# Designed miniproteins, single chains, continued (4): the designs that were tried, part 19

Each design is a single chain, and the fold is of that chain. pLDDT is the mean over its residues in the fold that is shown.

## One batch from the design tools (miniprotein)

Design m12677
Fold by ESMFold2-Fast:
Structure m12677 (fold): chain A 55 residues (1-55)
Amino acid sequence: MSDEEIERVIASAEAAIATGDPVLRAIAAHELRSLLPHVSPEQAARLEALIARAE
């Protein structure tokens, strides 16, 4: 997965979190979790922090 694709997913997740919509936040958390096995440890830390904010 490219860094551009990862940054795009992060941007979408941040937008979903900003809406405060629990359904959009749940979807964002699920998408971020699906990326965890496919990213670097540094990227995984960023995704885990964002998942915590989405939940």
Scores: mean pLDDT 79

Design m12678
Fold by ESMFold2-Fast:
Structure m12678 (fold): chain A 60 residues (1-60)
Amino acid sequence: SHTDDLQELLKAASEDPEVARRLQEELERLGRDTRDSSLTEKQAALQKLVEKMLEELRKR
């Protein structure tokens, strides 16, 4: 589920400072890019970011 994916990513960030740094940078970019977006669009963008970062972590 989306909640489980977010929790998995947050756990990875808590264990790896490089993952934490990248997550912070991507969230700051997402916040800027979606500033004037609807809540639904912001949630969809966050979900895509979480899925993308988890896919990259699983390939390591």
Scores: mean pLDDT 81

Design m12679
Fold by ESMFold2-Fast:
Structure m12679 (fold): chain A 65 residues (1-65)
Amino acid sequence: KVASEAALNLLLTALEFRGYIESVERKGDTIYVTLKKVDEETRSDLEGAKELAEEAGYKLEVKEV
């Protein structure tokens, strides 16, 4: 879904702006997110991002630094 992909991109951009994400990489249908800062709010936001990614046809894999 275009709307789900747009919402996912917006959420990931907001997390990067807040300094929570070190990097975002795409490999095929998988999006790899490396976290710079980990807290309960960030984990909750990433669960939401994972759901949006699945609706858009992607897999979201999260790595903690």
Scores: mean pLDDT 74

Design m12680
Fold by ESMFold2-Fast:
Structure m12680 (fold): chain A 63 residues (1-63)
Amino acid sequence: KKVIIVYTNASEEEIEFAKEFAKKTFGATEVETIKAKDKEEALKLYLELLETSDAPVILVGKG
């Protein structure tokens, strides 16, 4: 099952940790990452993906 990670200002290590967390916690077989330009876009993408996709979505890169 797919899990989507939306991030903005996260480090590579934080993104890798989130991928591993998604695999362990949600049983994800596939993880996709989407970079947002700012926090507002990240929130909009997060909400839109929750509505349009049945995959869990994780937000990373809280400032």
Scores: mean pLDDT 76

Design m12681
Fold by ESMFold2-Fast:
Structure m12681 (fold): chain A 78 residues (1-78)
Amino acid sequence: MTEEVQAALKEANKDPEIKELVDKGEDALLAGDAESAVRHYREAAKLLEEKYKKTGDETYKKGARGLERVAESVEREL
C-alpha cells in the first residue's frame, strides 16, 4: 500500500459520506463485485476532490488520488 492510499483511507474514516462509499467498495470487493467496487471508490474520490475545491486542504486531494489509484488497480484485474 502506497502513502497516498494510506492517506485516502484515513480521510475516508474522518468523513461519514466518504467512509460509507469506501465501505461499500470494500464490501463489493469481498463479494467478488469488482465493478461495483470501482464505482464506489471513484465516487468517494470525486467527493474528496470537491472537498479539496471548497477547503483548499491538500490532504483531500491526496486522498482522492489514492482512491483513484485503488480503483484503477481493481479495474486492471477485470
Scores: mean pLDDT 78

Design m12682
Fold by ESMFold2-Fast:
Structure m12682 (fold): chain A 62 residues (1-62)
Amino acid sequence: DELERLRELLRSRGVPEEQIDELLSTLREINALRYGGAPVPEELEQRYQEILDSLGDARPLL
């Protein structure tokens, strides 16, 4: 599972578990919408970007 590998990577970089959970939850939601053929809401895309920005140097290359 790519999301579990991402969790372990972020944890190893010292990212707080709360912030990791928020990022992974948001990614799962986006993926579920894409697999279902539904458009991703703008609010969800903005939330994802804000989480990435908050990670700073711990930000994954996706």
Scores: mean pLDDT 75

Design m12683
Fold by ESMFold2-Fast:
Structure m12683 (fold): chain A 80 residues (1-80)
Amino acid sequence: SVEEIKEKVKELAKEFREKSDNPVLLKTIDTLVKAIEESDDPQAVLNHARALAEIVLQHSTDPELKKKAEELLEMIDKLA
């Protein structure tokens, strides 16, 4: 569900903030989280959540965080 996607996005973003000191990536993640939280459009939520998960997957060095990003992408693919 879209609500499960929003919950997973918040969890993933929180962990990324705790493990990353890259100010550009943190600002991008915060912008995407805000867009996801403020949107009631399922398509917009899925598109922004995909972008957030892809950023985490490409830029995180933490294997657990990458796994969570991959799990979020799988959830998005099932709903898209």
Scores: mean pLDDT 83

Design m12684
Fold by ESMFold2-Fast:
Structure m12684 (fold): chain A 61 residues (1-61)
Amino acid sequence: ELEKLRKEIEEIKAQLSEKDQEEFDKIAKELEKEYANFPEIVQLRILLGVAEAMLEREKRA
């Protein structure tokens, strides 16, 4: 289950521009800091949502 979420995040990240990949990495680092006390599945769900939102934004630009 966790592996599936990580794979999905990586697949979406690979579709982003280099600039947006860097932005995603910064967001991921901040989310790890803020949500360190939350279960890993919650952290990955948040990251997936961020990745999907960034991809949608890029397609609209």
Scores: mean pLDDT 79

Design m12686
Fold by ESMFold2-Fast:
Parts: structure tokens; C-alpha cells; sequence
Structure m12686 (fold): chain A 85 residues (1-85)
């Protein structure tokens, strides 16, 4: 999954100890879960907007939700790298 993938990349790039790896994995699992929950909420809102207002508005909301998700994942990765140092 995304959290393990990011944790593994940090381990490979920085050569962290097993204990540090476990801390990074736990942090990333929490932050990735938060990002996924936010994405799920924005997808539901986008679907509702598409139904009530129009497809174009729904698609814009979906795109914004995807960009927010990517930003949250990027921040989670950066936090993991900071923890590894």
C-alpha cells in the first residue's frame, strides 16, 4: 500500500534502523489513512455536486480532491523523511 511504499523508499534512501522504520511506517499509515478518508469525502461531494448542479462542477471538485490527496501524501513523505534524520 501507499504507506508501506513510502516507508520502504525512505528506508532505502536513508538506511534507517528497523526501529526508526517502524516509527515511519506507523506515522505514514496514520497520515495516509487520513488522506484516503479526505479523498473519499471529496469524491462523495463531487458525485453529489455532479447530480445536483452539473457534471462540470462535480469533475472540478473531484480534481481538487485528487490534488489535495497528492499534497497530503507529499507532506506525509516529508514528515517521514524528517523522522528518519
Amino acid sequence: DAARGIARLIQEQLGVSEETYKRIEALLEEKVAQAQEQLKRTQALADELARRVGQEVGEKAREEGQEKYREMIRQARDDGIRLAQ
Scores: mean pLDDT 82

Design m12687
Fold by ESMFold2-Fast:
Structure m12687 (fold): chain A 100 residues (1-100)
Amino acid sequence: EEEKEKLIEELRKVADELASLVVEATGNQQAADGIRGLADKAIEAFKEGNKKEASIYSVALAMLGTAVAVELEMQGKKDAAERVIELTREALKLFDKLIE
């Protein structure tokens, strides 16, 4: 489906925005690389027909995003933390639509 291809591109865009924000707000390049890597692995697993593996990588991305948001909240960077959660939720929502 053409719509699935659009969802993949939007998911990549959201993951890139999230990773860029993580570097900007925390300086943690490893976390940003992890977010991009997990998104790529989730998309690859989906393209290979492995919806369960794709879901696992999607959940791992959400866990990493949540951990970064907690770190930012603890540093008093509430606005950055809220934006990280928003982008993390959007990535999950896009992924749920992709695997439907």
Scores: mean pLDDT 85

Design m12688
Fold by ESMFold2-Fast:
Structure m12688 (fold): chain A 67 residues (1-67)
Amino acid sequence: SLEEARKRIKELEERLKKEGMPEEFARWYAMFEDLLRTIDGLKPEEAREEAKRIAEGLVRVFERLEE
């Protein structure tokens, strides 16, 4: 369910933040990894790599917009 997906995403986000990942990056990464695994049926490794690229891209866009 959507509620179960949100719980998984939050748990992953909190875990990544404890490992030193910036809060915003951890939130976006966790959301996109869960989305890619659930919707596109990507392998876990592929979902992680793609989620990382998407999250990094968003950070760059926001940094540019705040200039």
Scores: mean pLDDT 71

Design m12689
Fold by ESMFold2-Fast:
Structure m12689 (fold): chain A 63 residues (1-63)
Amino acid sequence: SMEKEIEELVEKAKKGLEEKLEEIIKEKGLDEEKKKKWEEINKEIVESFRAMARSIKKLIEKR
């Protein structure tokens, strides 16, 4: 279904972004406290992608 295709695209984009951000963070170095804050930020990013996917699905269904 279209909904599943959008979910797959969002998951793929999310994973790519997480991998690139992880590389940058490892290169710059983070202590344990900053890593915990990064995990919180990553959770918010994932939630934002999920919200975006829902919004896109609504637009497609309403068309």
Scores: mean pLDDT 72

Design m12690
Fold by ESMFold2-Fast:
Structure m12690 (fold): chain A 87 residues (1-87)
Amino acid sequence: SEADRLLEEGVGAYEKGDYEKAAEYFEKALEIDPENYLAWDNLGKVYFELGDYEKALEYYQKSLELQPDNVESKKNLEEVKKKLEEK
C-alpha cells in the first residue's frame, strides 16, 4: 500500500541517519493510516535520535495506546523516560 511504501522509505532514511526526512515519511504514512502504531513508534525513535525526548515520549505513548501489549514500544518508552530523568 501507499502507507507501507512511506513506512519503508522512512525506515530507510532513519537507517541512513536522515532523521528529518524519516520524520516526514512517517508523518505522511500517518496521514494515510493514523492508527499505524509502527509509524508512531518509528516517529518516536526519530525524535529520540534528534534529542527531543519530550516529543519522543509523546509518540511512543501514542504507539502504546494503539498497541498496549507491544513489548518493543514499552521498552522504547522506558528508554526515553530514562533520558528525561538524566536531563
Scores: mean pLDDT 85

Design m12691
Fold by ESMFold2-Fast:
Structure m12691 (fold): chain A 55 residues (1-55)
Amino acid sequence: ELLERFFSPDGAEQAKAGREIIEMGVEGVRELIEKAPTPEQKAALERILRALESQ
């Protein structure tokens, strides 16, 4: 699961999942925010969304 990989303690898996999330674009990140089970995960994804919307 992409969210589990992105919030993995393994930095290499986290980096790979982060690139996949960025490549999904704004719509993909919004979908992940809706599926994220914790407020902390939602906040992290919202920061990524903000960065993508800025560029």
Scores: mean pLDDT 77

Design m12692
Fold by ESMFold2-Fast:
Structure m12692 (fold): chain A 55 residues (1-55)
Amino acid sequence: SPEEKVLEEVLSLIGKLSFDEIVRKATELAREAGLSKEEVLRVMKKILDAYEKAS
């Protein structure tokens, strides 16, 4: 799904980019993929959880 593809791409950048850059990239990819508000929220929550675990 588009949601899963966006999530996979952003998760690959954890540890390579700052949190601000990760959020910016996630926002750009979600917009390009046409994600719904609910899908964006799910992606952002998973990114935050993964970033916290990686830090």
Scores: mean pLDDT 80

Design m12693
Fold by ESMFold2-Fast:
Structure m12693 (fold): chain A 89 residues (1-89)
Amino acid sequence: MEEAEELIKKGEEYEKEGKYKEAGDAYKKAGEIYEKLGEIEKAVESYLKAAEMYRKAYEKTGDEEYRKKALEAEIKAGILLLKLGVEKV
């Protein structure tokens, strides 16, 4: 799963550069790939990172679109966590 891992690396690089939108987009795409592959724990981690980056983009820009993207990523992570919990009981 070189593609998803590469997107995580790119997200980390963008985050270090303060490019929070690009970092959020990279983490979100990695989360979507992990989700499709059934790697739910990695998908959750990636979506939570995307939400964090979009919140930082919102704080920097005041653009409501980033707040919306952060909320969408948080909701997706929450749904996946609930699914993971059901599978463990």
Scores: mean pLDDT 83

Design m12694
Fold by ESMFold2-Fast:
Structure m12694 (fold): chain A 100 residues (1-100)
Amino acid sequence: MVKLVEELLEAIRNKDWEKAIELYKELIRKYAENPSELSEAALELAFLAMLVASLRDAIAEAEKKGDKEMAAKIQAVLAEAEELLREAEERLRELVAREA
């Protein structure tokens, strides 16, 4: 799983959307074969982490180009994604604690 997530993040960073979609489908498939509340929470966390990383890179590119309006729009989306990521992290921690 870790290697698959790393390959997906690299594909997203390189804007290789075809490869990114293929890798994400494989990640979904692996979790679907053994569905659990913990597996679902882990998949959601992985997706949101990738989204946050991609949005941060997009802001950096917009700022480098001097596109302040685009940077501000992406920053607003990033704030929402970071809130969802925080909620997903908390949910995963609670699920792990319940199994301990």
Scores: mean pLDDT 73

Design m12695
Fold by ESMFold2-Fast:
Structure m12695 (fold): chain A 71 residues (1-71)
Amino acid sequence: MNVLLVTSDGSYKLIGEGEVDPEKLAEVARQVAKLLKEQGIYTVEEISKVDPELAEKLRELGIDEVWVAWG
C-alpha cells in the first residue's frame, strides 16, 4: 500500500514501495494540500468524489491513500 503523507508546513513524503517521478509527486502533493484542509486519512476514492482529476493523478502514481497531518 502506497501512502502520500502531507503536513501543515507543506512537506510531503511517499510511504511505500515503487519509484515515483519526484516532479509529479510534488505536483499532486501541492494539489492535495490545497484541496484537503482537515487532518485525516483519505482514500483516493473519497478524493475522486471532490476532485476526479486529482484522484486519477494519484492512481497513476500508484497512491492508495492520502494522510493529512495539520499541526
Scores: mean pLDDT 78

Design m12696
Fold by ESMFold2-Fast:
Structure m12696 (fold): chain A 57 residues (1-57)
Amino acid sequence: SRREELKQRLLELGWPEEVVESLSLEQLEERLEVIEETAEKLRKIGDEIDAELAARK
């Protein structure tokens, strides 16, 4: 089910099983959306920093 897929993804991200079991379907979706958005933003920032550092010996 969709709930099981969302739970599995949060467990893979290191969330405790007890916490994941207590979340509603809506809460699971909200958490994953925020995490995914944050991960994309951090990846982009990291790439920009790495590019600047590589340009400076």
Scores: mean pLDDT 78

Design m12697
Fold by ESMFold2-Fast:
Structure m12697 (fold): chain A 72 residues (1-72)
Amino acid sequence: SKEQLEKEVELALYVMEAAIYERIGEKTGNKEDYKKAAELYEKASQIAEELGRTDVAEHYRKKAEELKEKAK
């Protein structure tokens, strides 16, 4: 369906943006970049759950938690 395709595109976009901020955080040590990456991975996890991709959702949820810890 169009709705499912839109969610798949949205998932891909959030993951790409999250990975960019994660890498910026790794290079700069800037806590705000880690926080932004975590927020984006949380949104990706939520969309993955809506798509029934439980393993993918758990993977991004774990990444978000790790990045939140780095942002402290």
Scores: mean pLDDT 89

Design m12698
Fold by ESMFold2-Fast:
Structure m12698 (fold): chain A 68 residues (1-68)
Amino acid sequence: SDAVEEEVRRALEAAKAGDWEGAEEAGRRLAKLGASDDEIAEAAEKVLSGESDEVADRASAGLVRGRA
């Protein structure tokens, strides 16, 4: 959904800026949305494709921490 993609994109921008709390905040918002693992994986594949492995990994780590 657009809302899930928006939060993944927010985590990406936070990761690019070195804002680790911002990436975790996006993960917490995904948890509040009730986003499934499949929805998040699909959005991450769409939003993070074409980014460097370093930036994509950092965004993904923030999202995982925020959902915990």
Scores: mean pLDDT 81

Design m12699
Fold by ESMFold2-Fast:
Structure m12699 (fold): chain A 70 residues (1-70)
Amino acid sequence: EEQRRLAEEARARAEAFKADPNVSAYRITLETPTNTSSFINTGSADDVARGAEAAALAGTRVRLEPILKP
């Protein structure tokens, strides 16, 4: 259940950012052994957390970086 633990960690990180009132969006970086892609998600924090969890369960390394309000 290593992937499940990684998914839980990714979700916990996203939820911690959701609790920060200065966070307006997330930069999501998906890493596989052969590819790295990143994009900005301005959707709900819950959707970001669910997406990060699903990606981690699929074996993709997920990095979440908070984007602060200007």
Scores: mean pLDDT 69

Design m12700
Fold by ESMFold2-Fast:
Structure m12700 (fold): chain A 63 residues (1-63)
Amino acid sequence: MSDDELLRIAAALAASLMTTHSEDEAFRRVRDFLLRQGYDESRARRLAREAIERARQMLAQMR
């Protein structure tokens, strides 16, 4: 799976989680998802941060 495709999935997951959970909790769950996909901790944290940023933009457009 490409990083772009995985980031798209992670961003959608983050957006869903952020409607019912804190950003910190959404970040942890997205990071754990990425770790299960075989990413190391540093890459998983970086992609999780990018996913949260994309999710934040997505949620702002829905207001």
Scores: mean pLDDT 80

Design m12701
Fold by ESMFold2-Fast:
Structure m12701 (fold): chain A 81 residues (1-81)
Amino acid sequence: MSLRDFVIEALEALAERARELGDEETAERLEKMIEQVRNGASLEEIAEMLEYAIELARRWGDEALAETLEVVLRIVRRNIE
């Protein structure tokens, strides 16, 4: 699985969670981020998306997802030129 594919899957999981909670605004924002990743968003843009995703995971009590996303964020940041 590519880094971008992983980020898309994580954002999709968070978008589903937002819909379950009735937070359509957050779900729409996450769907927009997914489209941006699919359309070739830069690693810098992906890092910002991951920071937002980590905040959401923590707010919703999903510490395991937050920790996984932080590992991915560190990898992304090391590869920004």
Scores: mean pLDDT 84

Design m12702
Fold by ESMFold2-Fast:
Structure m12702 (fold): chain A 80 residues (1-80)
Amino acid sequence: SLEEELERLQKEYDELVKKADEIIKKSTNPLIKRIIEDIVNALRDALRYAQQHPSKEAIDELRELLAFAKEELDRIEKQI
């Protein structure tokens, strides 16, 4: 169901936020912190939108954004 998919995506978002916080703690570069915060904020807005307007389309878009964010955070982590 859309509700079960959205709950799974909420958990993925929570895990991504934890990973983002750990990367920020390891880096002394303020630009890295800003980039990560921008990624987290964009995902939060997408999640909020999907929660307020639940549809397969909104959930699919959120899933795609979460996947790209995970790839970007992994790339950043490897460079610090």
Scores: mean pLDDT 86

Design m12703
Fold by ESMFold2-Fast:
Structure m12703 (fold): chain A 61 residues (1-61)
Amino acid sequence: AVGDIVRAVRDFTAALPDELSFKKGEVFRVLDVLPDGLLLVQSLSTGKVGKVPADYLERIE
C-alpha cells in the first residue's frame, strides 16, 4: 500500500525509461499503487523515483 516500505527479493533491469533498475535487498518507499502490478517507489539508498514490478518486492514495514 502507499507509504509501505518494501524490499527487493531479486534483481530487476529496467526496460522502460520510467522504470528503476535494482538489486536484491534494495529498499523502497511506496509512493503510489499503479495498474498492471506496478508500484511507483522512491529508493531509500539513491533517492531515485520510478516504476517497479510489485512481484519483485516484499513488504517489510
Scores: mean pLDDT 81

Design m12704
Fold by ESMFold2-Fast:
Structure m12704 (fold): chain A 80 residues (1-80)
Amino acid sequence: NINKGAEAYVAKDYETAIKYFREFIPEDPLLAHYMIGKALFELKKYSEAIKHYQEALKLDPNNEEAKKLLEEAKEKLEKL
C-alpha cells in the first residue's frame, strides 16, 4: 500500500517504508523504485539507492528527478 509506505517515510521509519513500497512494485514499478531509492538514500544505503534509481530510469529514461537523485547518491557514495 503506497499510503502506508508514504506514512512510514514521513515518520522517518524508512525500513517500514521500503517494505510497503516493495509490495507496490507490481502496481507501479516506476514510482515504487523511485520511493525505495529515496528511503534507501535516507538510510545512507547509497549503493542500493543507485540500483533502484537505475531501475526507475530504465522505465522512464527522461525522468529528470530520478537522474538528479542518481547523481546525488553517486556523489555520496564517492565521498564515503
Scores: mean pLDDT 84

Design m12706
Fold by ESMFold2-Fast:
Structure m12706 (fold): chain A 55 residues (1-55)
Amino acid sequence: SKTILESVLGILKAAKSFEEKLVEDPSVSEEMKEQAKKDIEELEKEIKELEEKLA
């Protein structure tokens, strides 16, 4: 249902915000930041797909 997809979209956006904070954190290693960047790319792809389904 649309309501379930909207809830999932909210969760994915929250996960992306968390990963973006890791990328900006000066105490996080470059290796961890690289992993976070890859996670952000995958999350952005999933967010776009869900937004297209909701439109």
Scores: mean pLDDT 85

Design m12707
Fold by ESMFold2-Fast:
Structure m12707 (fold): chain A 61 residues (1-61)
Amino acid sequence: DEYFKKGEELEKEGKLEEAAKYYEEAIRLDPLNTEAWKKLAEVLEKLGKYEEAELYYKLAE
């Protein structure tokens, strides 16, 4: 998944808000990609968005 890969690249660069957007697109294209849900939650935690992060962790099962 190109969007997921780009999200990981942006996260490594410290571009957390941009990484979150790419993980959101990865989920939109493949909602069954549990790893993308977890990565989005992790990035949201790093951004201090704890309530949003918890929601995505729950949705990731």
Scores: mean pLDDT 81

Design m12708
Fold by ESMFold2-Fast:
Structure m12708 (fold): chain A 75 residues (1-75)
Amino acid sequence: MLEEIRRQAEEAIRRLQRFIEDIKAGRIPDLDSLKKMIEEAREVAERAREAGLLDLARQLEEAIKELEKAVKEAL
């Protein structure tokens, strides 16, 4: 349970960072994939918060914010 949520949060952070790197390199992912990733990451962040994994939840929220900012600056 906790281990599963922690793993999902860490995986989501890595995926978000990859999207951010791709956007900064001039490779814009499709908008549907971006929306889905952001929605899934927000859900995982909420689960992490409820599980008491506050540091992971905060890292996820910051990564989501960075991704949204990178998309806005690229578009």
Scores: mean pLDDT 81

Design m12709
Fold by ESMFold2-Fast:
Structure m12709 (fold): chain A 55 residues (1-55)
Amino acid sequence: SSKKKEEAEIGKINAEEALKSKVLEVKVTDTEGIIKTEKAVITQNKETGETTIER
């Protein structure tokens, strides 16, 4: 039904927006083996299964 499709689309947009605003602290290693803490925004695309990390 059209209503079911609209609810699924709104739920997907809300989930993407919530993930987009989430800032996580991640530990990254430099090419020299130095560990640093960086802030990153992690966004997951549910259609492709791809995860995007923005720093």
Scores: mean pLDDT 57

Design m12710
Fold by ESMFold2-Fast:
Structure m12710 (fold): chain A 56 residues (1-56)
Amino acid sequence: VLEKAREAARAAQAGDYERARELAEELSKIPEGRVLAEEILRAIDAGEYVERVAVS
């Protein structure tokens, strides 16, 4: 679960939002990953990962 969450976050930071959303959807199918998936999708929609990529 955590590994998929980290991979989704890295994809979003790289600007690959399609992959990040796909990984988040997979996490949402796991009860333990559901809340984390919702947070990742919310952050993508808010554009928070774009600022992180620019700083990195």
Scores: mean pLDDT 68

Design m12711
Fold by ESMFold2-Fast:
Structure m12711 (fold): chain A 60 residues (1-60)
Amino acid sequence: KEREERAERLHQAVVDDFLARGEITPEEAKAMTLEDLERYFSELLRAAVDAAIARNKARA
């Protein structure tokens, strides 16, 4: 359903982002469960927000 569709799209986006950043290997990405990815996504999002704030402060 729509909720599950959003979760799957988010899952794919997270995997792509992780691979693009070199944070995980493709093999590790395939082995992760949805719950593991949700947890890692939360940590990754927090780190991304913190990095954006730090970048803005360096500019300001």
Scores: mean pLDDT 68

Design m12713
Fold by ESMFold2-Fast:
Structure m12713 (fold): chain A 55 residues (1-55)
Amino acid sequence: TSLSKEELEKEIKGTEEAIKKLEEELKKNPDNASLYAALGVEKSALSLLKKWLEE
């Protein structure tokens, strides 16, 4: 793989922080469809990064 374990862990941490921020925004604006879409994208990215780390 082209990414090191350290790079993958850094990307995972960044994605987890993005998810936390989006969840905080959703608590304030539960009807915001764009925030739901952004959360879905970030959660999918996190799942993929974790799979790459496990390889």
Scores: mean pLDDT 80

Design m12714
Fold by ESMFold2-Fast:
Structure m12714 (fold): chain A 69 residues (1-69)
Amino acid sequence: MREELEREVEAGVAAIVRGVALLVAKKLKLSEEVLEEIEELGEKAVRGEISPKEALEKMEKIIEEALKK
């Protein structure tokens, strides 16, 4: 039960991280390609393929690279 509960909490946190990252990217007027990359990372985190922390770090890097014009 503990591991199951921890996974459910991680999935919930990942969903929040995905939503916030997409909102930030849209507000910064980033490309659809960047939005799709963020969404894919968020989905992987929700599925437990990567941690929410790892997803957030990867999303931050994608946004930083997109802002380097």
Scores: mean pLDDT 76

Design m12715
Fold by ESMFold2-Fast:
Structure m12715 (fold): chain A 65 residues (1-65)
Amino acid sequence: LEDLINQLEELSKKLSGENKELAEKAIKALKDGDLIEAADYAFELSKKGQSDIAELIKKALESLQ
């Protein structure tokens, strides 16, 4: 999980505006164990074409099962 969180934080640094805000909220939700909230942010990011970060969020969610 920590490696996935680190990769998410690095990808979020390359984003701006709303995409960066959504990525940061997803990372916080993952750290808090809020799996539903994290999944919702992954879906929002996917709709905005941010597939790489959305895929990493999904992998992090799978590691918490």
Scores: mean pLDDT 80

